# Designed miniproteins, single chains, continued (2): the designs that were tried, part 10

Each design is a single chain, and the fold is of that chain. pLDDT is the mean over its residues in the fold that is shown.

## One batch from the design tools (miniprotein)

Design m4333
Fold by ESMFold2-Fast:
Order: sequence, then C-alpha cells, then structure tokens
Structure m4333 (fold): chain A 97 residues (1-97)
Amino acid sequence: SVEESVAALEKRLAENPNDATALINLGERYYLLGQYEKAIEAFKKALELVKDTDPAFRAIVLEMLAEVYEKLGQTEKANKLREEADKIRKEMLEKVK
C-alpha cells in the first residue's frame, strides 16, 4: 500500500538521509496521499542533493514539485519550476552532439 511504502522509505531515510531516490519516491507517495506540504519538503531536499550531480534527475524533481504547487493553486510558482526544468533539458540537448 502507499502507507506501507511511506513507512519503508522513512526507515530507509533514517538510515541514509541523503538518499535522493528515496526522497523522490517519498515525495510522490505523500503527493498521492494528499500530504502536499510533506511532498514539497521531500522534493526540495532531493533538489538540494541533485543540484550539481544529475541534471536529468533535477528536471524530473522540478516537474514533480510543480505538480504539487499546481494542486495547491500556486500556478505562477508551478510555471516557474516548469520553466527551470525546460531550461535544464534544453541545456542537456546542447551537450549531446
């Protein structure tokens, strides 16, 4: 269940707080449960961890965070996050020649 997945991910993060994949998965599960503030916290922490290491992961997390802000009616903030993700994807395409 989603609740069982949350408990397992929380246990994993207690053992490794810098597991960006676990944070992304936890954020998605909080989103599915309608726990949007917890989802935002998890995704923001994941963004800090992937900031300088994986542009593809960063773009994915920005899109997920945008969906949460959209659910909260914060459309302007959601659009800014999508624009940042699009910029990252465009820069990645420029490097693949």
Scores: mean pLDDT 83

Design m4334
Fold by ESMFold2-Fast:
Structure m4334 (fold): chain A 80 residues (1-80)
Amino acid sequence: AEARLRRARATVEALKLLADHWIEKNNVSPEIKEEIRKVLEKGQKEIDEAVASGDADRAYEAAQKTQVELNKLFNKAKEE
């Protein structure tokens, strides 16, 4: 259980770093930048809540959902 909770938190931290580098590399519009920030903030809150309740499944699902939503924004932001 603890390992899955830690992994979920690590996943969101990795996604934040990935998003930051991706934004810089692709010169993303302020609008999409803000949407990415909101997705990451929502994911972090959901995971923190799940970690506080000890719900490993909820934490993992929140991390997965955050990754999926972030990937959709990356695809939407593609200029080519």
Scores: mean pLDDT 76

Design m4335
Fold by ESMFold2-Fast:
Structure m4335 (fold): chain A 81 residues (1-81)
Amino acid sequence: MQELIEELKKAIESAEAGDVETAKKHLDRAAQIAVQLDKQGNLEAGVILITLAMARRALDNGDYETAIELLKKALEFAEKL
């Protein structure tokens, strides 16, 4: 849980700094953690995974404002786990 929150915070900080490649690396790590939680039966992890997929797409499209908002939303979901 703390590792997921830390990776999401690092993804947000990197995206806000304009370091898109570092933001993608931390997002991908957060997604890997969320996959493991989903496999353990955590239903909220499924919502995080969908939100992270949308954020990744926004980063790939250069929509950094939307990506940051989605990453912050994923962080809010992770803090409630």
Scores: mean pLDDT 85

Design m4336
Fold by ESMFold2-Fast:
Structure m4336 (fold): chain A 61 residues (1-61)
Amino acid sequence: SPIEEVLERAKEELLEAVKAKDEERALQILGETVLELRRLGASAAEIQALMDELIKEIEAA
């Protein structure tokens, strides 16, 4: 789905930003991901749940 594609790309980009210790880039990726999810019609509650899961996956890596 388009939402899954956005999250997969965001995860890859966030892992690279974390590996590079680039906090500014990580924040930009998070912000852009939220905007893309909103554009795809996800509700605020859905976006929070998806972003929480994304952050959890990044922390587990």
Scores: mean pLDDT 86

Design m4337
Fold by ESMFold2-Fast:
Structure m4337 (fold): chain A 48 residues (1-48)
Amino acid sequence: SLEELIKEVEKNLSPEAKRFRERMRQDAIEGAKKLNDKEGLEAIEKAW
């Protein structure tokens, strides 16, 4: 399933990749806030 694939990817992420992913997530949240995109914010929170 897609959820199993996501968990497997997260298990195998290096610490550097995990920090990069978190930074990308935060950049996406800030971008959505700037655009006042509430639906985008909720989608980001659900995906991350």
Scores: mean pLDDT 75

Design m4338
Fold by ESMFold2-Fast:
Structure m4338 (fold): chain A 58 residues (1-58)
Amino acid sequence: TDDAGAAAGAAAGAAAGGGRVASQLNEKFIHLDGEEAARKAAAAGDAAASAAVRQGGG
C-alpha cells in the first residue's frame, strides 16, 4: 500500500496491545520467567509512550 499513515497507526496500536498482553502474561505465567518478560514488554510500551508525547508536543 502507498499509505504511510497506516504504518504510523499500526505502530501506535502495537504499543497499546503490548501493555495489555504483558498484564495477561504475568497472570498466566507462574511468577517465574513471565514476570521478567512482562517487565520488558511494559518498559517497551513506556518508551513508545514517551516518544509519542514528545512528538505530540512538536
Scores: mean pLDDT 56

Design m4339
Fold by ESMFold2-Fast:
Parts: sequence; structure tokens; C-alpha cells
Structure m4339 (fold): chain A 69 residues (1-69)
Amino acid sequence: SKAQELYDKAQQYVQQATQYLSQGDYDKAIQYAEEAIRYGEEAKKLGHPDADLAISSGRRVLRVAREKK
């Protein structure tokens, strides 16, 4: 479904954001975390049941990356 495709993209962006965060690339961590949140919110609009997990993960990475930058 479209909701699943958007959720899968959100999860991919969460994984990339987390990887950049662990490498100390805070600018890329922020960029990819923001994309994760965006795709997660679109998946939520289409009714994906797990969308909040991706949104929460993206927000967590965003918060940490901004704090360390």
C-alpha cells in the first residue's frame, strides 16, 4: 500500500539519520531525521498503524543532533 511505502521510506531515513548521528555528522543527521518525520507523518495520514514509531524515532534523532551541534 501507499501507506506502507511511505512508512518504509520513513524507517530508511531513521536508519540513515541514526548512522550519521553515530558518525558525528550532525547536519546530515538533522536532514535525514527531518525527512523521516515528513514521510512518517504522510504514512500516518494514510492510516499506517506504526507511523508514530517512525515519527518518534526521527524526532529523537533530531533532538540529539541539534543538542550536539
Scores: mean pLDDT 90

Design m4340
Fold by ESMFold2-Fast:
Parts: structure tokens; sequence; C-alpha cells
Structure m4340 (fold): chain A 94 residues (1-94)
């Protein structure tokens, strides 16, 4: 399961790079890194991957990541996308 989602993310990164879509490749690279670090489960990573494929912005992706990590809507709205990603990672490291 974990190996399958890593392979899917690696393929998605390669496809985005080949298409010249640097923004999408960065989103997939973020998801790959979070799976490799154990911050995202394979099921959570597949959900976020589906969001990226549906055209989700980095802001939407960071918001969903923060929700999965247990941040409240009030906390999420007070943060930038980079702060949401950092807060989600911190909550999942313990």
Amino acid sequence: DREAVIAELEAAIDEAIAAGDGETSVKYTLLLTLVEKGILSPEEARRLLAMVRAGASMDELARELARLAGLSDAEIEAMSSSQRIAAAAQRRLK
C-alpha cells in the first residue's frame, strides 16, 4: 500500500515535469515527502493526490492537510499555507 502510493506519486511528479507543470510537480513532491516521513498515511495521500488531480491550489491542499492533522478551522484561517503545512507536520511528529 505505502509502496504503491509512493510509486504513483513518483509517476505523477515525472508526468507533471514532462508536461512543464512545475506548480503541480511541487504539490506531488510535497505529498511524496510527507508519505516518506510518515506524516501522511497512504489513504490520506491518495485523497490529497485526488485533490491535486482535480485542480486544487496549494492553499486548498495545505488547508486539507491541516484539517487531517487536527487543526481547527479558526487555526487554519489564521495561518498562511506554509504555516499550515508546518503545523500539520509538527502535530504528526508525535
Scores: mean pLDDT 83

Design m4341
Fold by ESMFold2-Fast:
Structure m4341 (fold): chain A 79 residues (1-79)
Amino acid sequence: AEEKLEKAIEALKEGDTEKAREYLTQALVELEKNADTEELKEAKRYVQEGIRALDEGDTEGAIEAAEKALEYVKKAKAA
């Protein structure tokens, strides 16, 4: 999930919303299979918010949500 979230954030910053949505969707699928900690559940929630923000045309909100999701994935690895 971490690698896909980093790629999604990069695509969002480059304005490639189609590629960003693809990477966010891939991160969501990975989290749905393995989200057994509170940090990974929060990461999943933020990925869902990021996809929703993109669907609403809110690129800034999508970046913020994806960055929060990445933060929680990193916290899960540190725990």
Scores: mean pLDDT 81

Design m4342
Fold by ESMFold2-Fast:
Structure m4342 (fold): chain A 105 residues (1-105)
Amino acid sequence: SLEEFLKEFEEDLNKMIELVKQGKYDEARKVADELIDKAKEYISKLTPEEAREFYSRLHELLDKALEKAQKEYPDDPERIAEFKRLVAEIKSRLDVAYSEFLKKR
């Protein structure tokens, strides 16, 4: 279901925050790649209306993850920058996936 997917997506984002906190940047990047692949697979099964809601909810979770990371890495500009890069990559790749989905439907 949508709510089950969003819960797992949020859990994966929290895992990325913890991995970046530990300096495990390669592992965090792997979680980001897997998260993007799961989102692309899920969106392919949706109607255009459902896909719009899904895409909107994903962006809200990504923004909340950025706010959480800012609090989890106080005074650590390197970790903040790394997490911002991961989120920007996720957003960019989701934007492409959503755009391509709309063109095919």
Scores: mean pLDDT 86

Design m4343
Fold by ESMFold2-Fast:
Structure m4343 (fold): chain A 80 residues (1-80)
Amino acid sequence: SLEEKIKKIEKEIEKLEEEIKRKKEELERLMKELRELPEDAPLEEITRLIGRILRLIGEIEDLELRLEKLKKELEELKKK
């Protein structure tokens, strides 16, 4: 039914919002870790952290795009 589809999308939106929040908190932690690295930190450790930060930014962007699409789908379902 239409009501079941709406409820399913609402639950997916909630899960995505929670996942985005968790990943943003992880990103903040990694950014802090990068800033707190000593000046003599190995280049390999620096590049590993940067790589993880960039990957996480991409994951957050993908999730935010999915969230936006689901919100638009939910709006269309509620209007008809």
Scores: mean pLDDT 86

Design m4344
Fold by ESMFold2-Fast:
Structure m4344 (fold): chain A 60 residues (1-60)
Amino acid sequence: SMLNEILREIAEEAEKEKDPKKAGEIAVELIKRRLGVTPPNAEDPDIGKILLSTYLSLTS
């Protein structure tokens, strides 16, 4: 679905960043921009949580 494609793109773009903190910030910003929502823990960019949530939504 379109949502799963957007989430996959966000995860792929974030994973391109070598710095985990910056990767998390990229993922948060893209989620806000592309989906128009504030992800959980937006003020604490935990790349692992963001990517895990993205992967889980791709399987739903």
Scores: mean pLDDT 62

Design m4346
Fold by ESMFold2-Fast:
Structure m4346 (fold): chain A 55 residues (1-55)
Amino acid sequence: SVVDELRKLLDEAVKAMKAGDNEKAIELTNKYLELRKEHFPELLPEGTRDFKYKK
């Protein structure tokens, strides 16, 4: 399900951050935000709909 995919992306982002892979953590967080925006746009805080981490 979409909820399971969102949870997996969040968990993987946290693991990447703990491993010191900041680039991977940012990539996974952006995927999480995009998927959440697509399926649950009303649940995103105002100002995050088009947010992406910059390199």
Scores: mean pLDDT 71

Design m4347
Fold by ESMFold2-Fast:
Structure m4347 (fold): chain A 81 residues (1-81)
Amino acid sequence: SMLSFSEKMEEVLKIAGDLVKGKISPEEAKKRLEEIFKTMSPEENRVVARILAHLARELEEVDPEVAKVLRELAEMARKFA
């Protein structure tokens, strides 16, 4: 199924939000996001990496452990770009 970039972005943000809220583990978030990153273009993956890196910076003072995971996910997206 070829989802639009908007639909893929909504799913990425939902997964990141669930991770931040403690609803899913870092390992589960990584598995779900890796599958999405594989379906995205290099340009889409660059945009997602930027958004995840920004979210990591915003959370650094509040939850540095989650911020670290979000940075790892941003780097994963960059590797698919």
Scores: mean pLDDT 85

Design m4348
Fold by ESMFold2-Fast:
Structure m4348 (fold): chain A 81 residues (1-81)
Amino acid sequence: MEEVIKNLEKAIEAAKAGDRETMLRYLDEASEKLVELDKQGNIEAGVLLIKLAMARRELERGNYETAIQLLEDALKEAKKL
């Protein structure tokens, strides 16, 4: 989970800096780590994957603030695991 938290924190930092491309890269890295955890039977990782997929979709649609809010919520949930 530490790698997921690290990548989500970097994605949020990039987002606040206006670096959309870097935000997407860290989102993809966090998603890859969550896929591995989900394959290992971590149910919470599966839920976080859905939330990250929603954030990526909102970002691609131009709903930048909604994407950031979804990432901040996902980071909060990941830190509780």
Scores: mean pLDDT 82

Design m4349
Fold by ESMFold2-Fast:
Structure m4349 (fold): chain A 82 residues (1-82)
Amino acid sequence: MEEHKRRLEEALEEAKKLLEKALEAKKKGDLEKARELLKEAEEIVLTTIREIAEEYPEGTEEILEELRPRIEELDRLAEEVA
């Protein structure tokens, strides 16, 4: 559990940094770069969740629930980029 939770935490932190860069790109009018960064952030999170679900199916829901506030923050940032 701890290792799987850390992997998702790291993925969420990386995704947040990418989304912050995407917002900067959007503010500067670089919509193409903003879209690329948004897609990269989504892929990192989705891939990590899939890997954890495959390795630790019984604990994945608990990890997602614990990290729900961080996931909601990323969803909010992604909506602002879109």
Scores: mean pLDDT 82

Design m4350
Fold by ESMFold2-Fast:
Structure m4350 (fold): chain A 95 residues (1-95)
Amino acid sequence: SITRKILEAGSLVALAQMLLYLARKEKDVEERKKLIETAQSLVAEAQGLIDEVEKERDKLTPQQQKELDAVRRDLAGVQADIASLTKEVEEEEKK
């Protein structure tokens, strides 16, 4: 169902946010990289679910559209955080 895909995408984004929070506190560069890579995989899966729901956007209720837009905004934030943390790891590895 559309509702299930939106909820699943939202859950994946929330888990990615948690992994990035842990990555920011992780002092071991290799463990930090693993957390970021896992978050990237979850974000890719969430993006796939969002893309499937977007194909049927005209069939969505106003509430489902609002929920989809919220998950999309959270996904964009997580993608930006991944890019930032990846850059920080690359800078640390050059030292």
Scores: mean pLDDT 88

Design m4351
Fold by ESMFold2-Fast:
Structure m4351 (fold): chain A 84 residues (1-84)
Amino acid sequence: SMEDQKLIEELGRLLEEHGKGQYTTDLKQGFTAVLNGQAKISDIKELTRNALKGLLSQEEIDRILSIKDPRKFLEAMIEALKRA
């Protein structure tokens, strides 16, 4: 949806702002696939962990990675990056 695309673009911008631009293309593609039902959250967990490493505590990363709903997972990641 257009709302999904807006959130994915916001994620990309936040990653660039936090010096994690190297993860932007892969995470945007990964979240697009997950939200479209073409991939599982498990397929992007390691990429997400690596992107958040150094920005969030291990406890916060583990909390985000435990979210099973793709939209809530994306929203939680965005909110955490806004607070970083």
Scores: mean pLDDT 87

Design m4352
Fold by ESMFold2-Fast:
Structure m4352 (fold): chain A 59 residues (1-59)
Amino acid sequence: GSALRILVGEISRETGLTPEEVLKLAREGNYEELAKKSGMTLEQAKRAVDAVRAAIAAA
């Protein structure tokens, strides 16, 4: 839904990754790769992935 699009778009903008890459990494639960590619801390990357996965489950 709308919440998923907003979250993915915001993470994409913040990280420089494409929305497709963000969704892929979130679906995989790949916090470490998201952190490495974006410069986020592991804690920030885990929170971002968990938020996207929750939005996917709610859609």
Scores: mean pLDDT 81

Design m4353
Fold by ESMFold2-Fast:
Structure m4353 (fold): chain A 100 residues (1-100)
Amino acid sequence: MEGLKLAEKAIELAEKGIKSKDAKEAGRLALEAGSLAEQAIELDPDNEETRKKAGEAAILAREAALKALKLAETNEEINLAIAGALSAIGALFMAGLKVG
């Protein structure tokens, strides 16, 4: 399933974001991971495995976004971290809504 592959990639990117020491990198990775998690659910909305993996990715993306915010020293970095957090929250709601 293509959705499952996107969810797995989202987890990989989010984990990299959590480990990053750079605010811009962590923020970008959080935003990308959240976006991929949402796309995974959109491609395979009825697949429970895809929704579960996308949900895991969204949780990790939120952690990456919070870390990016903690590291942020510029307004651009703060805005990127917030964008990442919002993307992760959107993916979480989509995953939760589909789980029942």
Scores: mean pLDDT 85

Design m4354
Fold by ESMFold2-Fast:
Structure m4354 (fold): chain A 80 residues (1-80)
Amino acid sequence: LPEALERAIEAVKAGNDREAAILFTAIQLRLIGDILDGKNVELAEKLLKLVREASRAYDNGDRETAIKLLEEAKKLAEEG
């Protein structure tokens, strides 16, 4: 998961809309899967919220907020 979040940060920094969209979708689906399987649900819910907020910020052209939220998500994923 931290590796996927780092790739999403790089895609956002590069303005690679296609790669960013694919990575946001893949990360969200993985986190939803973890929640449904009962795997570290509290952490997965926190990460999903951050990634959804980052995706919305990116869609609104707020790249700085998207990067900040993804970096926060990466830090939490590394600690869990």
Scores: mean pLDDT 84

Design m4355
Fold by ESMFold2-Fast:
Structure m4355 (fold): chain A 67 residues (1-67)
Amino acid sequence: TPAVAIGTFKSNKSEEEVRKAAEEAQKETGALSVKVIVDGDWVSVGVIAETQEQAEKAVELIKEKIE
């Protein structure tokens, strides 16, 4: 069963920058899917991966890129 990780962060990055960070994190971790919701200064990301470790690492990489 695929693993899921969700993170919510405050960021001043644009939606384009956040989506680029998500794409980079997906490539770096091999996650199956990354979904991003941007609402003002808040960013929520949902990651689906084959393992919990991959999913959590993708969330952490996105946070590092956008915080």
Scores: mean pLDDT 82

Design m4356
Fold by ESMFold2-Fast:
Structure m4356 (fold): chain A 74 residues (1-74)
Amino acid sequence: MEALRKEAEKLEKQGEKYEEEGNYKKAAELYKKAGELYFKAGDIEKATEAYKKAMLLSTVDEAQKILEEYFEKL
């Protein structure tokens, strides 16, 4: 659990860097991966926040896929 949470935090930090650089596609991918790891760790609150960030930075099609995955995991 702790190892998964740490990896998710690392991915979030990488996503923040890409977001600051204006690489929104890469940032969204990293936030989505972080959200998946948070769900596996059982941290629903952090997973939800990571998915929200991914959706905000995604195209309409990508955001719809992220939303579907989020609801499937709930």
Scores: mean pLDDT 78

Design m4357
Fold by ESMFold2-Fast:
Structure m4357 (fold): chain A 68 residues (1-68)
Amino acid sequence: MIEEAKKALEEGDLEKAAEYLEKAAKELGITDPAVLSSLRHARAAIESGDDELAREALEGAIKSIEAF
């Protein structure tokens, strides 16, 4: 899931990247508020069309999930 999220992010598919990270967090049982907040923030940025903010939030979520 994390590798698929990284690939989607490289391809500019922010929606897919968010989906893969959400699945990874669920499968790993992550309830860390920072991770969940980053994923919610990425979703909001995607919906508003702020690709730069979405990318930053998704990269933050990847780093936080990889730390588990």
Scores: mean pLDDT 79

Design m4358
Fold by ESMFold2-Fast:
Structure m4358 (fold): chain A 65 residues (1-65)
Amino acid sequence: MMTPLELQVAFTLIDAGPGAALSARELAERLGKPVPTVSRALRRLAAMGAVREEDGRYVAVARFS
């Protein structure tokens, strides 16, 4: 199950637009959370296949249906 923080991270990436990539630091600044907290959420989302890491940045998987 996704935590509220994981959902906020995923929605922020989706709102950035298709193919937009954000770093953990950029997400942390936008969400007002520490970088380690956001990095942990991103790793869990990547493990679930909800986001992909590309060159140290993260992209939402826009198509899952």
Scores: mean pLDDT 75

Design m4359
Fold by ESMFold2-Fast:
Structure m4359 (fold): chain A 72 residues (1-72)
Amino acid sequence: SEEEKKKAIEEAERAYEEIRAHPAATEEELKKAEELLEKVKNAKNAEEARKYAIELEILLGLLRIKAAVSKL
């Protein structure tokens, strides 16, 4: 539905903002995040939007893990 697609876009935008604000984010990670956000916004349906939103959340999770490991 359009409502589910809107939710996916909102979740993706939040994840993207967290990646942008993260001090450990590299230029490559920021570019990948932008590409994924664009894919979410241009998705043909809610399922496709959700797929790319999940990939963006995974990217954020990996960034957080990388930042945590770097303190060891």
Scores: mean pLDDT 85

Design m4360
Fold by ESMFold2-Fast:
Structure m4360 (fold): chain A 57 residues (1-57)
Amino acid sequence: TVPSEEEVEAMVEELLEYAKTLPLKRLPDREAIRTLLETTSYDVERAKAFLEREANS
């Protein structure tokens, strides 16, 4: 199910804050996070797993 615009913005903020806690070579911007959410069908846990995998690679 596609979340509302407000829900998407909340997910983006959560993932941006989460990304700041990870040892990423480059911090993703809002557009990168939105694309990640679309790719994971707006599953925040899946999106976090992708960010963790990138940090560990």
Scores: mean pLDDT 80

Design m4361
Fold by ESMFold2-Fast:
Order: C-alpha cells, then structure tokens, then sequence
Structure m4361 (fold): chain A 75 residues (1-75)
C-alpha cells in the first residue's frame, strides 16, 4: 500500500519537473499554464500522501475540492 502511494507521489513530482523543462524550451507556454500544471501536480502528491495515511477517498475528495477552490480563487 505505502509503496504505491510513494510511486504515485514520485510520478507527480516527475511530471511537475518535466512541465518546468518543457516550459523552458517552448516559448508558447505561458507562466499561467505552467502554474496551473504545477498546482495539479501538488494536489496529486497530497492525495497520494493522504491515501498512505489511511484517509478515505471521500475525505480526500473533500480536501481536493477545497484546494481546487483555493487555486481557482488565486488564478
């Protein structure tokens, strides 16, 4: 169980790193688009950590909904 959550978190962090690399090479990628991609990656890492702690899918969805509202308010 923990190994899967760790793998999911690692994959999300890897995708965030790749997004930064692609943004650096592609001048059509805006800072806003990069910020949105990174925010999604951070939410996936947090969800994986909560699953590792034994938090229910319902509680994780509620937490992600709250983070989604916060991200939309900042963008």
Amino acid sequence: MAARAEEEARRAEELMRLARELAAKDPTVSQEDLDKALAVGEMEVEAARLRAEGVSDEEIEAELAARREAVLAEL
Scores: mean pLDDT 72

Design m4362
Fold by ESMFold2-Fast:
Structure m4362 (fold): chain A 59 residues (1-59)
Amino acid sequence: SAVDEVNALGRQLRAAVAAGDVATVRALVERLIEKAGEVSPVVQRVAEREGAAALAEAE
């Protein structure tokens, strides 16, 4: 389901941030925002904020 994919992408994003892999973080943020949009606009906005925070943390 889209919810399961969003949760899986969230776990992968946290791992990439911990590894300091900025390129992977960027790619995962884009995919997370796309998949979150399939769930709801509210979840997509949360994904956008979390993605921005993840990119800042990784850089």
Scores: mean pLDDT 82

Design m4363
Fold by ESMFold2-Fast:
Structure m4363 (fold): chain A 65 residues (1-65)
Amino acid sequence: SALAEGLKLLTEGRYEEAVEKFEEAIKEDPNNALAWGALGAALRKLGRDEEAEKYFAKAKELDPN
């Protein structure tokens, strides 16, 4: 899955490619809180902190626990 590929890329430090995979995962399932949170994590690694916070907020909204 795009989510699994993105998580692998994230662990490999391939943050831009991880972002693309997490965006694909969100496109497939926009209610997947993990995909939104993982997108935020990848963006934070790229120094895109304001965008990361926005996506973390979306992940929290979908899964507040």
Scores: mean pLDDT 86

Design m4364
Fold by ESMFold2-Fast:
Structure m4364 (fold): chain A 61 residues (1-61)
Amino acid sequence: NVEKLANFLREHGVSPEYAEDAARSLLSLPDDQKEAAARVIGRALGLSEEQTQELLDLLNS
């Protein structure tokens, strides 16, 4: 899960040196906060609606 999420973040503009730590932090969020986090991060990274849904799916995997 961490590796897949970190790879997604790297592919969408997060630097390699921060992607793993960011992935770990996101996966440690309570489940009820993951949807809001995916929307906020998706907006910050300029993700499409489809890519934001992919991010949410990775957080819930």
Scores: mean pLDDT 81

Design m4365
Fold by ESMFold2-Fast:
Structure m4365 (fold): chain A 64 residues (1-64)
Amino acid sequence: LIEELFPGIELNDEQKAKVVKLVEEMFGVKPVKIDDNFYELGGDVLKLFELRHKLEEEGVIEFP
């Protein structure tokens, strides 16, 4: 999940937990784990950008 969706970005445990929570909310599926495949959960490139936008908006992750 994290390595595939955020290549080159290191996340702490709190950031990882917030990513999992937002993915669960985005797809309406629980539980989601850090090792789950985003695309198998119903993700695509547009959903990836939507997730990144939500994480920035909530101040969880700042992208370069």
Scores: mean pLDDT 72

Design m4366
Fold by ESMFold2-Fast:
Structure m4366 (fold): chain A 70 residues (1-70)
Amino acid sequence: AADIEEGARLAKEQADDPEVQAFLAKLREAAKIVEEGKLKEVEKEKGKEYKEAVERAAKLVPEVEAILAA
């Protein structure tokens, strides 16, 4: 999968930057929440604003990875 390959490549290039790896890990967690269909659960527990933030973060994952790869 392109997303995983791009993420792995960036992680290798940014091996000396643990903060970058931590940010990417958080973005991937947001993407997993969306993929697993847990957005409604997050909305019920954390509220609409938090759900929208998670949704936006997940949507940005491929765009951020493409920008970082450029």
Scores: mean pLDDT 67

Design m4367
Fold by ESMFold2-Fast:
Structure m4367 (fold): chain A 62 residues (1-62)
Amino acid sequence: GAMAREYIEKAEEALREGNAREAAEYAGKSSQAADKDGDEEDLKRAEEVGRRAVEAIARGMP
């Protein structure tokens, strides 16, 4: 849904700006919104961005 996509966009922007923890928070909000909507495509996208954010945190991105 629109809310899940909005949060994915915010997560991607946070990653571009070097804010991995903020990206993880937005990815989490996106997955909750996608789950509520039953949107498997948005859920998969949110999980992928969340995984990238966690990996970035592990590499030392704040």
Scores: mean pLDDT 85

Design m4368
Fold by ESMFold2-Fast:
Structure m4368 (fold): chain A 81 residues (1-81)
Amino acid sequence: SLEEEIQKLLANPERLGEAARLYVERGDVEKALSIARAALTLNPDHPEAYRALADIYTALGDKEKAEEFRKKAEEVQKRLE
């Protein structure tokens, strides 16, 4: 089930972006945003969480915010090894 898949992803902090994406696919954008924000609260240097936010805002039609978060994801990723 989707809930079981999401729970497995939530157990791994680096996979929280994937969990957020599954909520977007179900049309639950509020849950998706909450998970992506929680991921960044736990680890602000998490490029996949920023990519999830970009995907969420793309789905919402907010191209400016989507681009902002794509840039943040790239910046964070380049700082990581």
Scores: mean pLDDT 79

Design m4369
Fold by ESMFold2-Fast:
Structure m4369 (fold): chain A 61 residues (1-61)
Amino acid sequence: MLEEVERKIEELRKEIDELQERARAEAARAAADGRAWEVEAEAGIEAIKLSVEMLALKNEA
């Protein structure tokens, strides 16, 4: 039970890390066109959603 929750939290943490890395790469590419802020904003919202999901799992455990 606890181990399953820990595994889920680890998966979400990895997804957040991957999302942030992809967002940085996309923002760097978009920076030439002055659109880096759009990529950063979208990635920020997605990261918040994943963080909320992680907190919900921790609260349940």
Scores: mean pLDDT 74

Design m4370
Fold by ESMFold2-Fast:
Structure m4370 (fold): chain A 54 residues (1-54)
Amino acid sequence: MFELEPGDSLEELLALVLEAVREGRLSREFAQAVIDAIADPALRARWQARLDAL
């Protein structure tokens, strides 16, 4: 990417965070705090559903 879009960087970060939670390297509480910081409610709901599926 020539320029990092906040949404693109956030989705990559969220994927890494959820993978770390799935692997037991990171707490669900930390992942929840990151998701709660998402300003877009549709994006937040999507990642909340993925976290709940773990």
Scores: mean pLDDT 75

